# Designed miniproteins, single chains, continued (3), part 7

Each design is a single chain, and the fold is of that chain. pLDDT is the mean over its residues in the fold that is shown.

## One batch from the design tools (miniprotein)

Design m8225
Fold by ESMFold2-Fast:
Structure m8225 (fold): chain A 99 residues (1-99)
Amino acid sequence: SEAEELIIEGMKLLHQGKYEEAKKKFEEALKLDPNNAMAYVFLGEVYARLGEDPTPYYDKAIELAPNDPLIWNMIAELYRSLGKYDLAKEYEKKASEAI
């Protein structure tokens, strides 16, 4: 979908450290698909990389897809990459319970 293409482009920009440009791509994806949990996960990553609290964005992703273990596992990996190991374990546990 068009939203999926914007998410892929945003991911490429995130990998390049272009956080403001990545943010715009994920925000445009959410304009096309407001219920896209994946876009909220990546938007949370952008905010975390900018030194902001990603929790509101991760919470929104989970609210939109509470039974999707992929969303829980993605959030866990992002917390792990930031050295937040206890938070990563919490989300990994929730992923195992989301069937």
Scores: mean pLDDT 85

Design m8226
Fold by ESMFold2-Fast:
Structure m8226 (fold): chain A 89 residues (1-89)
Amino acid sequence: MEAELLTIAGEELLKNGYYEAAVKAYEKAIEIDPNLAKAWLNLGEAYYKLGELEKAEEAYEKAIELSDEESEIYKRAKENLEKVKKEKK
């Protein structure tokens, strides 16, 4: 519950352009629940917005590892990971 609330708070911060604050919210969420795939997906997106491409890549890989292959989280993490890899070239 608290980890999910921090993830929602992070989503609002990310939506409003407060990328560093969003990262902190997602980091607290994963500290409480390290298996919360959605928090890892959103952490990757926040790092991507900050230009932290290697950290974004690691977070997306964690989201893929922790999610069901048929889930929306898995699909979005895979799509975002490929985007990051292309941008690093």
Scores: mean pLDDT 86

Design m8227
Fold by ESMFold2-Fast:
Structure m8227 (fold): chain A 72 residues (1-72)
Amino acid sequence: SEELEAEAKRYARELLEKGIKELAEKYGKEVKSEVEVLSLEEARVTLEVDGEKIVFEGPILEILPKIEEYLS
């Protein structure tokens, strides 16, 4: 149903936002983030770190690992 899909997308967005904040704290970086959940499987995250902007797009489960690789 539309309600269940909307809830799942909101949950995915909140998990990504929380994960990004935790990774920023772990690596001592000041990060601004914009999270867009494109589907139940895909998201786009725009990060700004030390004035540089980078976009991560793809499977939701792969986004946080790629962000961690970038921040480490």
Scores: mean pLDDT 86

Design m8228
Fold by ESMFold2-Fast:
Structure m8228 (fold): chain A 80 residues (1-80)
Amino acid sequence: SMEELRKEVEKLLAEATKVLQELFKAIDNNAPQEKIDELISKLKELREKLRQHPFPEAQRAAKAIDFAIDYIKKKVEEKK
């Protein structure tokens, strides 16, 4: 149902926010590259799940995740 799909999107948004917060914390704490790559992979998976939903909120969130991943990759390269 549409209500079940909306609840799924809300759960995906909450998980994406949590993973993004963990990723920023990992970068700030100079975590190993493997940990950063793992968190980026999780964000990419969540992005693809969000892209499959016909809700504007899901589509905007997927685009925001794309932007965040690109930004984070550039920042990690700058630290090397």
Scores: mean pLDDT 83

Design m8229
Fold by ESMFold2-Fast:
Structure m8229 (fold): chain A 64 residues (1-64)
Amino acid sequence: MEKEINRAMVRIMMAVGKLLASRGKLEEAIEVYEKALKLAEENGDEESAEEARKNIEKVKEEMA
């Protein structure tokens, strides 16, 4: 139950991060992805954690 709710929250955070990145709000996108990563790690969701890390890396590359 709680794990499923937390997975839904991570997905929402990732969607928000992608939206912010698409609008050029790269710093805010990283902050949201970092929150998603922390929540995924706390819930042992390795798949979502890996996706969040990859999205953070992509946004950082765009900032450089």
Scores: mean pLDDT 81

Design m8230
Fold by ESMFold2-Fast:
Structure m8230 (fold): chain A 67 residues (1-67)
Amino acid sequence: DEVEKLIEIFKNSEDPEERAKAAEELGKIGSEKAIKALKEALTDRGPLAALNRVLATHALKIIEENK
């Protein structure tokens, strides 16, 4: 599943550019699974959490604007 691969990259990639691209694609897809993963990032306390919260906020805005 492409969405699951994007979620994995977004949560676990060591490359911040790969995480940013994954978050953008999740925002473009806008599925319930993508939205859930992005919302979970807003409450994440892991080592990648600070940047991922910003990326998730932006991606959720893309979903809202495309509706």
Scores: mean pLDDT 78

Design m8231
Fold by ESMFold2-Fast:
Structure m8231 (fold): chain A 73 residues (1-73)
Amino acid sequence: EEKKKKILEEAKPILESTVGEEAAKKALEAAEKASYEDLIEAIAKALREAGASELDVAMAEIGLAVIKTIVDK
């Protein structure tokens, strides 16, 4: 849970800059309901449902994977 909170705090500015504030908020809400292992998948799904482009979803997934790698240390 602590690692989940940390990755979401680090991800918030990246998501807001990539997909906008509204889509980022929906993605973060979905992530809070998901397990730590499913975090990136939950965010990607929420972004697609919010109408984010395939490029924006891919950029968010890459950024989140990098942050998760750092937090998992």
Scores: mean pLDDT 78

Design m8232
Fold by ESMFold2-Fast:
Structure m8232 (fold): chain A 66 residues (1-66)
Amino acid sequence: GLKEKLKELILRLIALELRRIGLELDLEKAKAAGDEETAKKLEKEIEEIEKEIKEIREEIEKLEKE
């Protein structure tokens, strides 16, 4: 049902938010170490995860309106 799909999306959102936090911590470490190559790779991965989070948030909002 609708509630089951909402729960699955929320759990996926939580998992992605936790992954993003981990990548942000790794990015801070890379920047502190002067590792520009690793920092750029992490920034791209964070951007991809943020895009996925946005898409899931939009799907949740649509389901909550119904």
Scores: mean pLDDT 85

Design m8233
Fold by ESMFold2-Fast:
Structure m8233 (fold): chain A 85 residues (1-85)
Amino acid sequence: LSDEQTEEMIEILEKKLEENPEDYRLWMMLGIEYENLKKYEEAIEYYKKALELIEKDESIPEEEKEAAIKVLNLAIEHAEKELKE
């Protein structure tokens, strides 16, 4: 996606997040979009927020929770490596 398309997606996701602030998937998607813009510090903040929400949400199946936590930890590690280079 172009930076303009990524910024448009961020705006859409932020509006959805206002309606569903505890939806970890929206926080995760915002992290991905900020990573697409190479804004790795912001991406890490969104990924960490998604992790907090997953850990607190008892309605998420344990298997899904473990998979999502693993993916988010890998995404954070990747973004942190990009910040060091």
Scores: mean pLDDT 83

Design m8234
Fold by ESMFold2-Fast:
Structure m8234 (fold): chain A 72 residues (1-72)
Amino acid sequence: MENDASLYVKLAKAALERGDLEKALEYIQKAFEIDPNNEEAKKLATELYQRAVERGDEELAQKASELIKKIE
């Protein structure tokens, strides 16, 4: 059965695909609250960081970086 972390990973991926980086951050955070070692969520957090840097959103990039460090 799918757990809630799997659902939030899917939602985060969809948010990234549509360029909704703020919503992607929210869903990635919820996925880690349920499953702190979720490998897919870790990959999405790294992608979010890269996209935030490319967009010039320093605040979002900082939040994504902090999220990545918390799970390492």
Scores: mean pLDDT 80

Design m8235
Fold by ESMFold2-Fast:
Structure m8235 (fold): chain A 72 residues (1-72)
Amino acid sequence: HMTPEELRRVALEVARYILELAEKNPNISKEDFDEILAEAVRRLRELGRTKTPEQALEEVRNYIKELIEKKK
């Protein structure tokens, strides 16, 4: 399981990744990115209970990528 500090660090990395993807995908609406962010936060909270920071970051990053591809 992740500590609160580890969860915070992974959450910040996830937020940076979503912002970078928003810049690269201007055709995806703000509303769709808000939904992606909400889903990423939910998934990260679940993974934080059982996964390492590295595993959680990789899993959430892959999930975000999948959600973005579906919006294109």
Scores: mean pLDDT 81

Design m8236
Fold by ESMFold2-Fast:
Structure m8236 (fold): chain A 55 residues (1-55)
Amino acid sequence: MPSLDETLEALDREYQALVAAGASEEERTRAVFARLAEARAAGHLPASTVIEPPP
């Protein structure tokens, strides 16, 4: 099962890959949001962590 550190490393790696590929800011934001939501659901983030979609 992935740890919090593993999840954060994977998120950073994915974000860097999207930037290198020329992905839009919306695509990068969507990917980060999805990863954070998965991490929260898996219990890797504190239950009090507020994850709101960007406007």
Scores: mean pLDDT 70

Design m8237
Fold by ESMFold2-Fast:
Structure m8237 (fold): chain A 63 residues (1-63)
Amino acid sequence: SFQQLKQQIQQGDRSALLQLADLAAAAGRESVARSLRRLAQQPSLTPHQIAVALGWLDELEAE
């Protein structure tokens, strides 16, 4: 669920970012999917990077 993904992303879970990227790609949001996959390759996530990913999650949930 989107709520579960939101909680996992808030914790910096890389697998949740990859799941969100797959959802973005399925929705035709390929640039967002690419950005999420790049973000998932970071050794750690900053609060700003987490906030950006959550913003994309909210956009995808609204569709």
Scores: mean pLDDT 83

Design m8238
Fold by ESMFold2-Fast:
Structure m8238 (fold): chain A 73 residues (1-73)
Amino acid sequence: MKEKADELIEKGLKALSEGDLETAVRYFEEAVKLDPNNARAYQLLADAYRLLGDTEKAEKYREMAKKIDPNLE
């Protein structure tokens, strides 16, 4: 599960670098579904939603990431 989630994160990061924010969100959402304790995936999902202008979802996922890993800022 973690290995597949990491692969989805890599695909999401590539989509972000290409400016495809909607595709990046989809990959990060699948990653958190496969590995719901992956704080990094929640943080990336929050960042992607912030770039899309969905600040409410960005804040929601940022708080989820912090609850899983309080050292994330």
Scores: mean pLDDT 81

Design m8239
Fold by ESMFold2-Fast:
Structure m8239 (fold): chain A 66 residues (1-66)
Amino acid sequence: MEELEREIERLKKEAEELKKQGYTDYADNAMKYIEEARQALAKGDVERAKLFIEEAKGYIDYAKKV
């Protein structure tokens, strides 16, 4: 659980930096999935949290490629 919490915090920082750089739509979508992942972990749903983390990563990675 602690490793997933650290990953969520890292992704949150990356999304905030992307928003500062003007990638607002990608950052907002990533932040949405980061929040869903945090809520899933709070409920103990590790598998759903992992799925939301992967969605957030997808938006962050796509923004970096554009």
Scores: mean pLDDT 81

Design m8240
Fold by ESMFold2-Fast:
Structure m8240 (fold): chain A 66 residues (1-66)
Amino acid sequence: SAADERRREEMRREARAYAEERGLSLEEIEEELRRLAEEVEAGGSAEVEERGRQLAGLAAELRAAE
């Protein structure tokens, strides 16, 4: 549980930094996620899948912060 909380807090910090750096809204992140999901389904690379996972975490954190 403590490790899970630490991971969540680290992801939250990274998510905020990423959003701040790029000026992305939750809406824009969800749109980017949709594009990446389509690319993965079309046989995208592990790198694309990892990016999608990172953005999904960001979107979840931003929704929770609402």
Scores: mean pLDDT 70

Design m8241
Fold by ESMFold2-Fast:
Structure m8241 (fold): chain A 86 residues (1-86)
Amino acid sequence: MSEEEFELEVEIALVTMQVALLRKELPKIKDPETRKKVEELIDEAQSLVDKALEALRAGDFETARKYIEEARKKVDEASKLLDEAL
């Protein structure tokens, strides 16, 4: 693997783990509106991770990086809402 490919694989794996951890915490949110917003952000982040993996597999590292950066923003927003709700 190239160093760039390896770095992207690590970033994607880390974001995938964060998405999984947020999903486990989702049932702890008592407010239905906040829970729905966090769930929507988690689903969007998962979709972006899947697109990043597809781009990485195709050798499109620039597109993979853009998708993973967008996924991280969704994870960060979901984490903030979760922390405020708990």
Scores: mean pLDDT 86

Design m8242
Fold by ESMFold2-Fast:
Structure m8242 (fold): chain A 58 residues (1-58)
Amino acid sequence: SREEDLAKLAKDPEKAKEAERLGVRGIVTNDAALLREAAEIFEELGAPYFAEQVRAAI
């Protein structure tokens, strides 16, 4: 769930910020590689909800 993912992301806020930065850039620039990288980091952090949201933007 989103709430559970937010708790996981809070354990590593710097890495979570990087994933968010890459995701936002990927959406704005229509860059699928950035979106995939962001999703990979979210999955690594244990945030599948956010990884799925980013992949859906591809």
Scores: mean pLDDT 82

Design m8243
Fold by ESMFold2-Fast:
Structure m8243 (fold): chain A 97 residues (1-97)
Amino acid sequence: SRIDEIIEEVEEELGVELSEEEREELRELLEKLEKELKKAKSDEEMKKIVGRLAYADPKEVERILKTNSEEEKIPELLLLAARSYVEMLLDFRRMAS
């Protein structure tokens, strides 16, 4: 699965191992995001979808939409969403410690 590959890539990049529950929650988020993005008819609609469903930086979303081919936009937005989710979890873990 492309989504499972994205989750593994982010875990390796950030040096983090997600719990089974966190991994499943992220998988569900990315599957929902991919489904909604595939229905989008414009870059503006994609930006609104990511802003609503993921805690991604709007500037990074705009960069991805401007610098990637149509075929690469969704995979790159899913990768950004996964990275943002894991960074959010790490922030919560730091605050709890």
Scores: mean pLDDT 82

Design m8244
Fold by ESMFold2-Fast:
Structure m8244 (fold): chain A 64 residues (1-64)
Amino acid sequence: DVEELVEYGVSLGLSREEATVLARVLVDDRANPDRPLRGDVDGDGVVGLEDFEIAAQRVLEARK
């Protein structure tokens, strides 16, 4: 659910806008299994919360 991922991303320190973008990528990949995975940032062939967390951390690290 996009809303739950947005709230989670905000809890990690993202803005609502950043969290929404990342959440939509993850949800879109999960809803479209025949499509190449955009959110598979750890390269394990599965798009999940771990990929969302890695993407969120990259955004936060870029601000330091």
Scores: mean pLDDT 68

Design m8245
Fold by ESMFold2-Fast:
Structure m8245 (fold): chain A 72 residues (1-72)
Amino acid sequence: MEELEAQLEAMSGKTFKSSDGSKTVEVTLEVDGRKVTVKIKSSYSKEEAEKIAELLKKGLESKGFEVEVEVE
C-alpha cells in the first residue's frame, strides 16, 4: 500500500494522453496522501468520459484511496 502511494505521488501532476483517431483522452492525477483527484479532459461525450472516470475511481478505491473525479 505505502509503495503504491509513493508511486502515485511520483505520478502526481503528470498527464497521461491517449488518442484513437480524432478522439483524445487526457488524464491527470493529483495525489495528496490517500486522496487522489482524477481529472479527465476528453473529446468523447461527457457520458463516455464519466464511464472512464468510474472505472479509474473503482480501481483506486479498491486499494483504499479516496478518489474525486473531475470531468471537463
Scores: mean pLDDT 70

Design m8246
Fold by ESMFold2-Fast:
Structure m8246 (fold): chain A 61 residues (1-61)
Amino acid sequence: SGAEQLAKAEELLAKAKETGDEALLRQAQNYVVLAASLGEDERAKALGKEIHALAKELGIS
C-alpha cells in the first residue's frame, strides 16, 4: 500500500540523515514516488521536500 511505501521512505530518509548516504536518499525518493502513485500525495509531497532539502545540503543533484 502507499502507506507502507511511505513508511519505508521515512525509514530510509532517517538513515540518510544519520549517514549522509546518497544511495539511501535515492532509495527514499523512489519509495516517495511509489507512495504518491498509490494515493499518498500530500504526505509524499511533504517527505519529498525533506529529501530535496537534504540532497541540497549534501550537494547532491
Scores: mean pLDDT 82

Design m8247
Fold by ESMFold2-Fast:
Structure m8247 (fold): chain A 57 residues (1-57)
Amino acid sequence: SMKEKEKEELRERIRKTIDQGRAERARQGLSSLISEAQREAAIETSLAFEEEREAAK
């Protein structure tokens, strides 16, 4: 299992990736309004997938 520090680092990277993707979509004239709860759920779901990938190493 991943260390708490590694999980927090991954959470930060996932957060930045999601934010960058949203900014890019907005720049292209696309819009997707999601709640903060949905954003947090997406981050946690992505983190869970990364934890599974780490466990598979």
Scores: mean pLDDT 72

Design m8248
Fold by ESMFold2-Fast:
Structure m8248 (fold): chain A 79 residues (1-79)
Amino acid sequence: DFLDDVFLALARIYAAILKRDFGQEEAEIAYEAITHYLLDGDVEKAEELLSKLSPEARETVKRFIETLKADRDAALAEA
């Protein structure tokens, strides 16, 4: 849906930030983890992906997920 497309675009922006700071491989893993949390609701798969990240990248991705989750919840409340 349109809202999912917006969150997918935001996930790509956050992955680009991670690529700058942590490199391509961790950025790709982070993008997959973010999409599994937000679009699929597959928390277990997302946690498996996060376990492959460095501790610093993992903490950054968790903060991005919290931000995107809050934005999604706010958007759903306004709908």
Scores: mean pLDDT 77

Design m8249
Fold by ESMFold2-Fast:
Structure m8249 (fold): chain A 59 residues (1-59)
Amino acid sequence: MAARKEQGRKEIETGVPESLRAMVEAIYKIEKKNLEKNKASEEKKKEVEEEYKKLMELI
């Protein structure tokens, strides 16, 4: 039993579905734009998209 004063989990729990989802979407849009500017390969773009999908599934 870890009865320590943890604020992080409680703060995340109160806003996880809305704030985290919006943040992840914003990050993904920036990453996608960066890949286009850097002429990244299709493989690299696919990796970023898969990471995004997996992250969205976790929240």
Scores: mean pLDDT 67

Design m8251
Fold by ESMFold2-Fast:
Structure m8251 (fold): chain A 76 residues (1-76)
Amino acid sequence: MKLPSELAAKVIGLVLSLVGAYLEGDREQMEADARALVELIKEHPEHREEIVAFVRSALSGIPEAKALFDRALAEA
């Protein structure tokens, strides 16, 4: 992933939070983490494609979490 280390850490942290929320069945936290990922993309539009590709790859095994992220991204 071709992101600055600080931004990469934030993206990874939010993905881990989203996966954890999914495992706990916490839909409100999943939606909050998906929105936070989209907010990071808005703050760093030059890294949009790399962040989106990483998040979608990381969530590929969890269709519900991926769908929440894709929905939040489409609303932005």
Scores: mean pLDDT 85

Design m8252
Fold by ESMFold2-Fast:
Structure m8252 (fold): chain A 65 residues (1-65)
Amino acid sequence: MVSDEEIDEAVADIYLAIARWLESKGDFKGAAEAYRKASDIYRRAGNTQKAEEMEKLAKEAEEKA
């Protein structure tokens, strides 16, 4: 059985993977949006450390966009 928080973390991990893939393709705007989505979902899941890490990565990607 998976809790809602565990499902949210899995979805956030998918957005993190998408963000990394977009960044590797030079789509920094898309990567920033994906990192922000991952951050929001990690925060909802109670993983504030990962949420803050994603916010930092989103800001860095946004600055390159």
Scores: mean pLDDT 80

Design m8253
Fold by ESMFold2-Fast:
Structure m8253 (fold): chain A 83 residues (1-83)
Amino acid sequence: MIDEKEVKRALADIYEAIGRRLMEQGKYDEAAETFEKAAKLYEEAGDSPERIAEVYRQAAEAYRKSGNTEKADELEKKADELR
């Protein structure tokens, strides 16, 4: 049987790794969108609030570096609510 939560977690791990690589390349908009996808997949997989918050903060940092400060503030607030 395919475990949907396990598949989503594995996919989230892949997106998080891709997001980190995009950050290294200065592709901040692409990195931010990729980290948001990872965070949502971790949420759907039922992963820890701490891990989800960490990935949302990575997305927020990417948005700040791309100049999208409004989106960054929104995601930081979301991460803080998750603790």
Scores: mean pLDDT 85

Design m8254
Fold by ESMFold2-Fast:
Structure m8254 (fold): chain A 66 residues (1-66)
Amino acid sequence: SLAEQMRQAMELLASSKSATITVKGATVTVTTEKGTLTITFESEVQALVAARELKEAFPHATVVVE
């Protein structure tokens, strides 16, 4: 489910020292030294909200919007 993918993204971010959250359209890609996870949302607005929530929870992550 989408919620399970978000939980996996949060676990990846919590376990990593470096991270980039890339928003492209409705897609959010989390890239870390430990791996990469891509989540596709129903809309660009949902993707941006998710990226913002991940950044607020994990300030060490860099957000890139394409």
Scores: mean pLDDT 88

Design m8255
Fold by ESMFold2-Fast:
Structure m8255 (fold): chain A 68 residues (1-68)
Amino acid sequence: SMSKEEKLKKAEELKKKGEELEKQGNYTEASVYYLEAAKLYDEVLGPDHPKTKEALRKSLKAARKAAE
């Protein structure tokens, strides 16, 4: 199993990948990467943590842009 530190590092890497995909206009994949980051933040920091909420917000925003 991954340590808390390894999960947080992976969440940051997934968030960065989401940001790169969003800049390319790939909103569908960006949404998925942000959601996976949010899941890891939730596991370590909890659902109410600012990092978890920000990753979820970015996922939702990217999903809405993909649906347009």
Scores: mean pLDDT 89

Design m8256
Fold by ESMFold2-Fast:
Structure m8256 (fold): chain A 78 residues (1-78)
Amino acid sequence: SLIEKARKLVEEAEKLVKEAEEKLKQGGDKKEVRKLAIEAQMLAGVAQLAAIIAGDEETFERALEVEERAQKLFDKAK
């Protein structure tokens, strides 16, 4: 279903942003952190659109949180 697809997209986006946050904490390559954050933000954007169409407010809010976390990573991984 569209709801299941939206949830899978947001779960993948959450995984990527978490990996980026953990890499930054461990002093990893800032370029890799930025790349993961960009990928998470892109998936979160697609998940938001799917969630809107499906009427899944919880998945939409989770996707917005991924975008906010990714934006904070861009600021820190300069």
Scores: mean pLDDT 86

Design m8257
Fold by ESMFold2-Fast:
Structure m8257 (fold): chain A 77 residues (1-77)
Amino acid sequence: DDEERARRALERAVEAAIETARKLLKEGASKEEALKEGYRILDTAVRGLEDRGIRVPEELVEEARKRLEKEIEKLAE
């Protein structure tokens, strides 16, 4: 199931993005810089799925972006 495969890949990408954002914030980067890098990681994962012919539902991408934003907001406190 391509949707299930996409969901799992996006979950992994969000987790990687959150860890990268945490590292950047600890090293003195701004919240804006951490968000930018997080989005880059997520967008790269989506593109990788699409390049493999895997359909990525827009809803899953939106959910992943919202989770990433929420978690980075918490880390930046």
Scores: mean pLDDT 85

Design m8258
Fold by ESMFold2-Fast:
Structure m8258 (fold): chain A 61 residues (1-61)
Amino acid sequence: MSPEELNREMVEAAEKAKDLEEAVERIKEVAKKAGYPLPEEAARTIAENVLAGKPPAGLLP
């Protein structure tokens, strides 16, 4: 899985979540399935940024 594809799937999973906790769990599942396990803090930061309408840190060059 490419880094771009992984980032896209993580953002999509977070956007489909009902709340922050679900978004964190979905992001962790996507990353784990791709072989790139994320620390809890990193997954939470991505989820918070997506749910707040901010670009995720991992998607910016």
Scores: mean pLDDT 72

Design m8259
Fold by ESMFold2-Fast:
Structure m8259 (fold): chain A 66 residues (1-66)
Amino acid sequence: MEEIEKLREEAEKAKEAGDYDRAIQLVTRAFSLEIERAYQAGDLERAQSIRERLDKTLKELEEKKK
C-alpha cells in the first residue's frame, strides 16, 4: 500500500509541474501494482474496477499532454 500511495503522490507532483509523461508512467505503475495486489488477493471485481479507472486516467493525462 505505501508504495502505491507514494507513486500516486509523485504522479500528482508531476502533473502540477506539467510533466505529463512522468505522470503517465507513475500512474500506470501505481495502478499496475494495485491490480496485481487485487489479483493476488483473489479480488477479480476490484481488479476490473481498477483497470477501468486506469484507462480513464490515462486518457485524461494523454489529453493534457497534447
Scores: mean pLDDT 80

Design m8260
Fold by ESMFold2-Fast:
Structure m8260 (fold): chain A 60 residues (1-60)
Amino acid sequence: APRLARALRDVAGAGESILALKKGDVVEILKEYPDGTVVARNLSTGETGLVGSSDLEYLP
């Protein structure tokens, strides 16, 4: 099953690298890095990008 998380807050996207989020968006976690950077896909927009793990609530 995909690993899912929910956006805790709105995050403005930046260029092609930073994933735009709206509070409550569900994302699929594709990769986690030790520095707290996450590669995720926003399931509401279909966009993939970088997000901070502190902006996410991991779902069970």
Scores: mean pLDDT 81

Design m8261
Fold by ESMFold2-Fast:
Structure m8261 (fold): chain A 68 residues (1-68)
Amino acid sequence: SPFEEALKAIEKAKGPDGKVDIDTAAEIISKYLGVDYETAKEILKKYDTDGNGKLTVGEAALAIRDLL
């Protein structure tokens, strides 16, 4: 499914800290779900509770569900 492929891509893109940059996650979501990049980025920011510009794979998964 597009959701599973997006999540796999996010897992591959994660850094040494196990987190993915919001910009990278937004690009992946835009590519796999056909959502506008800026729209994806705004939803991802809502799950960035630490305000550090990075998300866990779990937080990114919640953002993907919101964009459905």
Scores: mean pLDDT 81

Design m8262
Fold by ESMFold2-Fast:
Structure m8262 (fold): chain A 72 residues (1-72)
Amino acid sequence: SILDKLKEVLEFVKSDPTVPDEVRQKVEEALKAIEANKDDPEAVLKIVRQLFRDIADIDPATFEKIAEIFNK
């Protein structure tokens, strides 16, 4: 599920000291927002798309690693 993949992303950003704290904060915020909107698939998709844009803007290298997790 999307939540399971985001939890895997959160574990990754917690374990890798090269990941900016801002990215970790964005992932945590997205997880909370998705939990609050889990019965609204439109809102969930908007949250995920915004998260991907934010991470790509903050750190493109971290974005590539996160994209690999989502493509599993």
Scores: mean pLDDT 79

Design m8263
Fold by ESMFold2-Fast:
Structure m8263 (fold): chain A 57 residues (1-57)
Amino acid sequence: SEEKARERMRKFFEETGLLEELEKLIEAYEKGNFEEAEKINEEMLKKLEPLVEELRK
């Protein structure tokens, strides 16, 4: 289910040390600061890229 997928994602971000970045991303969206949100999202994706590559193969 989508709820379980979201919980797994949150745990993943917590274990990878990206939970703080995720919270900042959400806050930027809530404030309508889309440029800041985009920068945070890009930085998070760059940190996740090696991990995603390992899962994809």
Scores: mean pLDDT 73

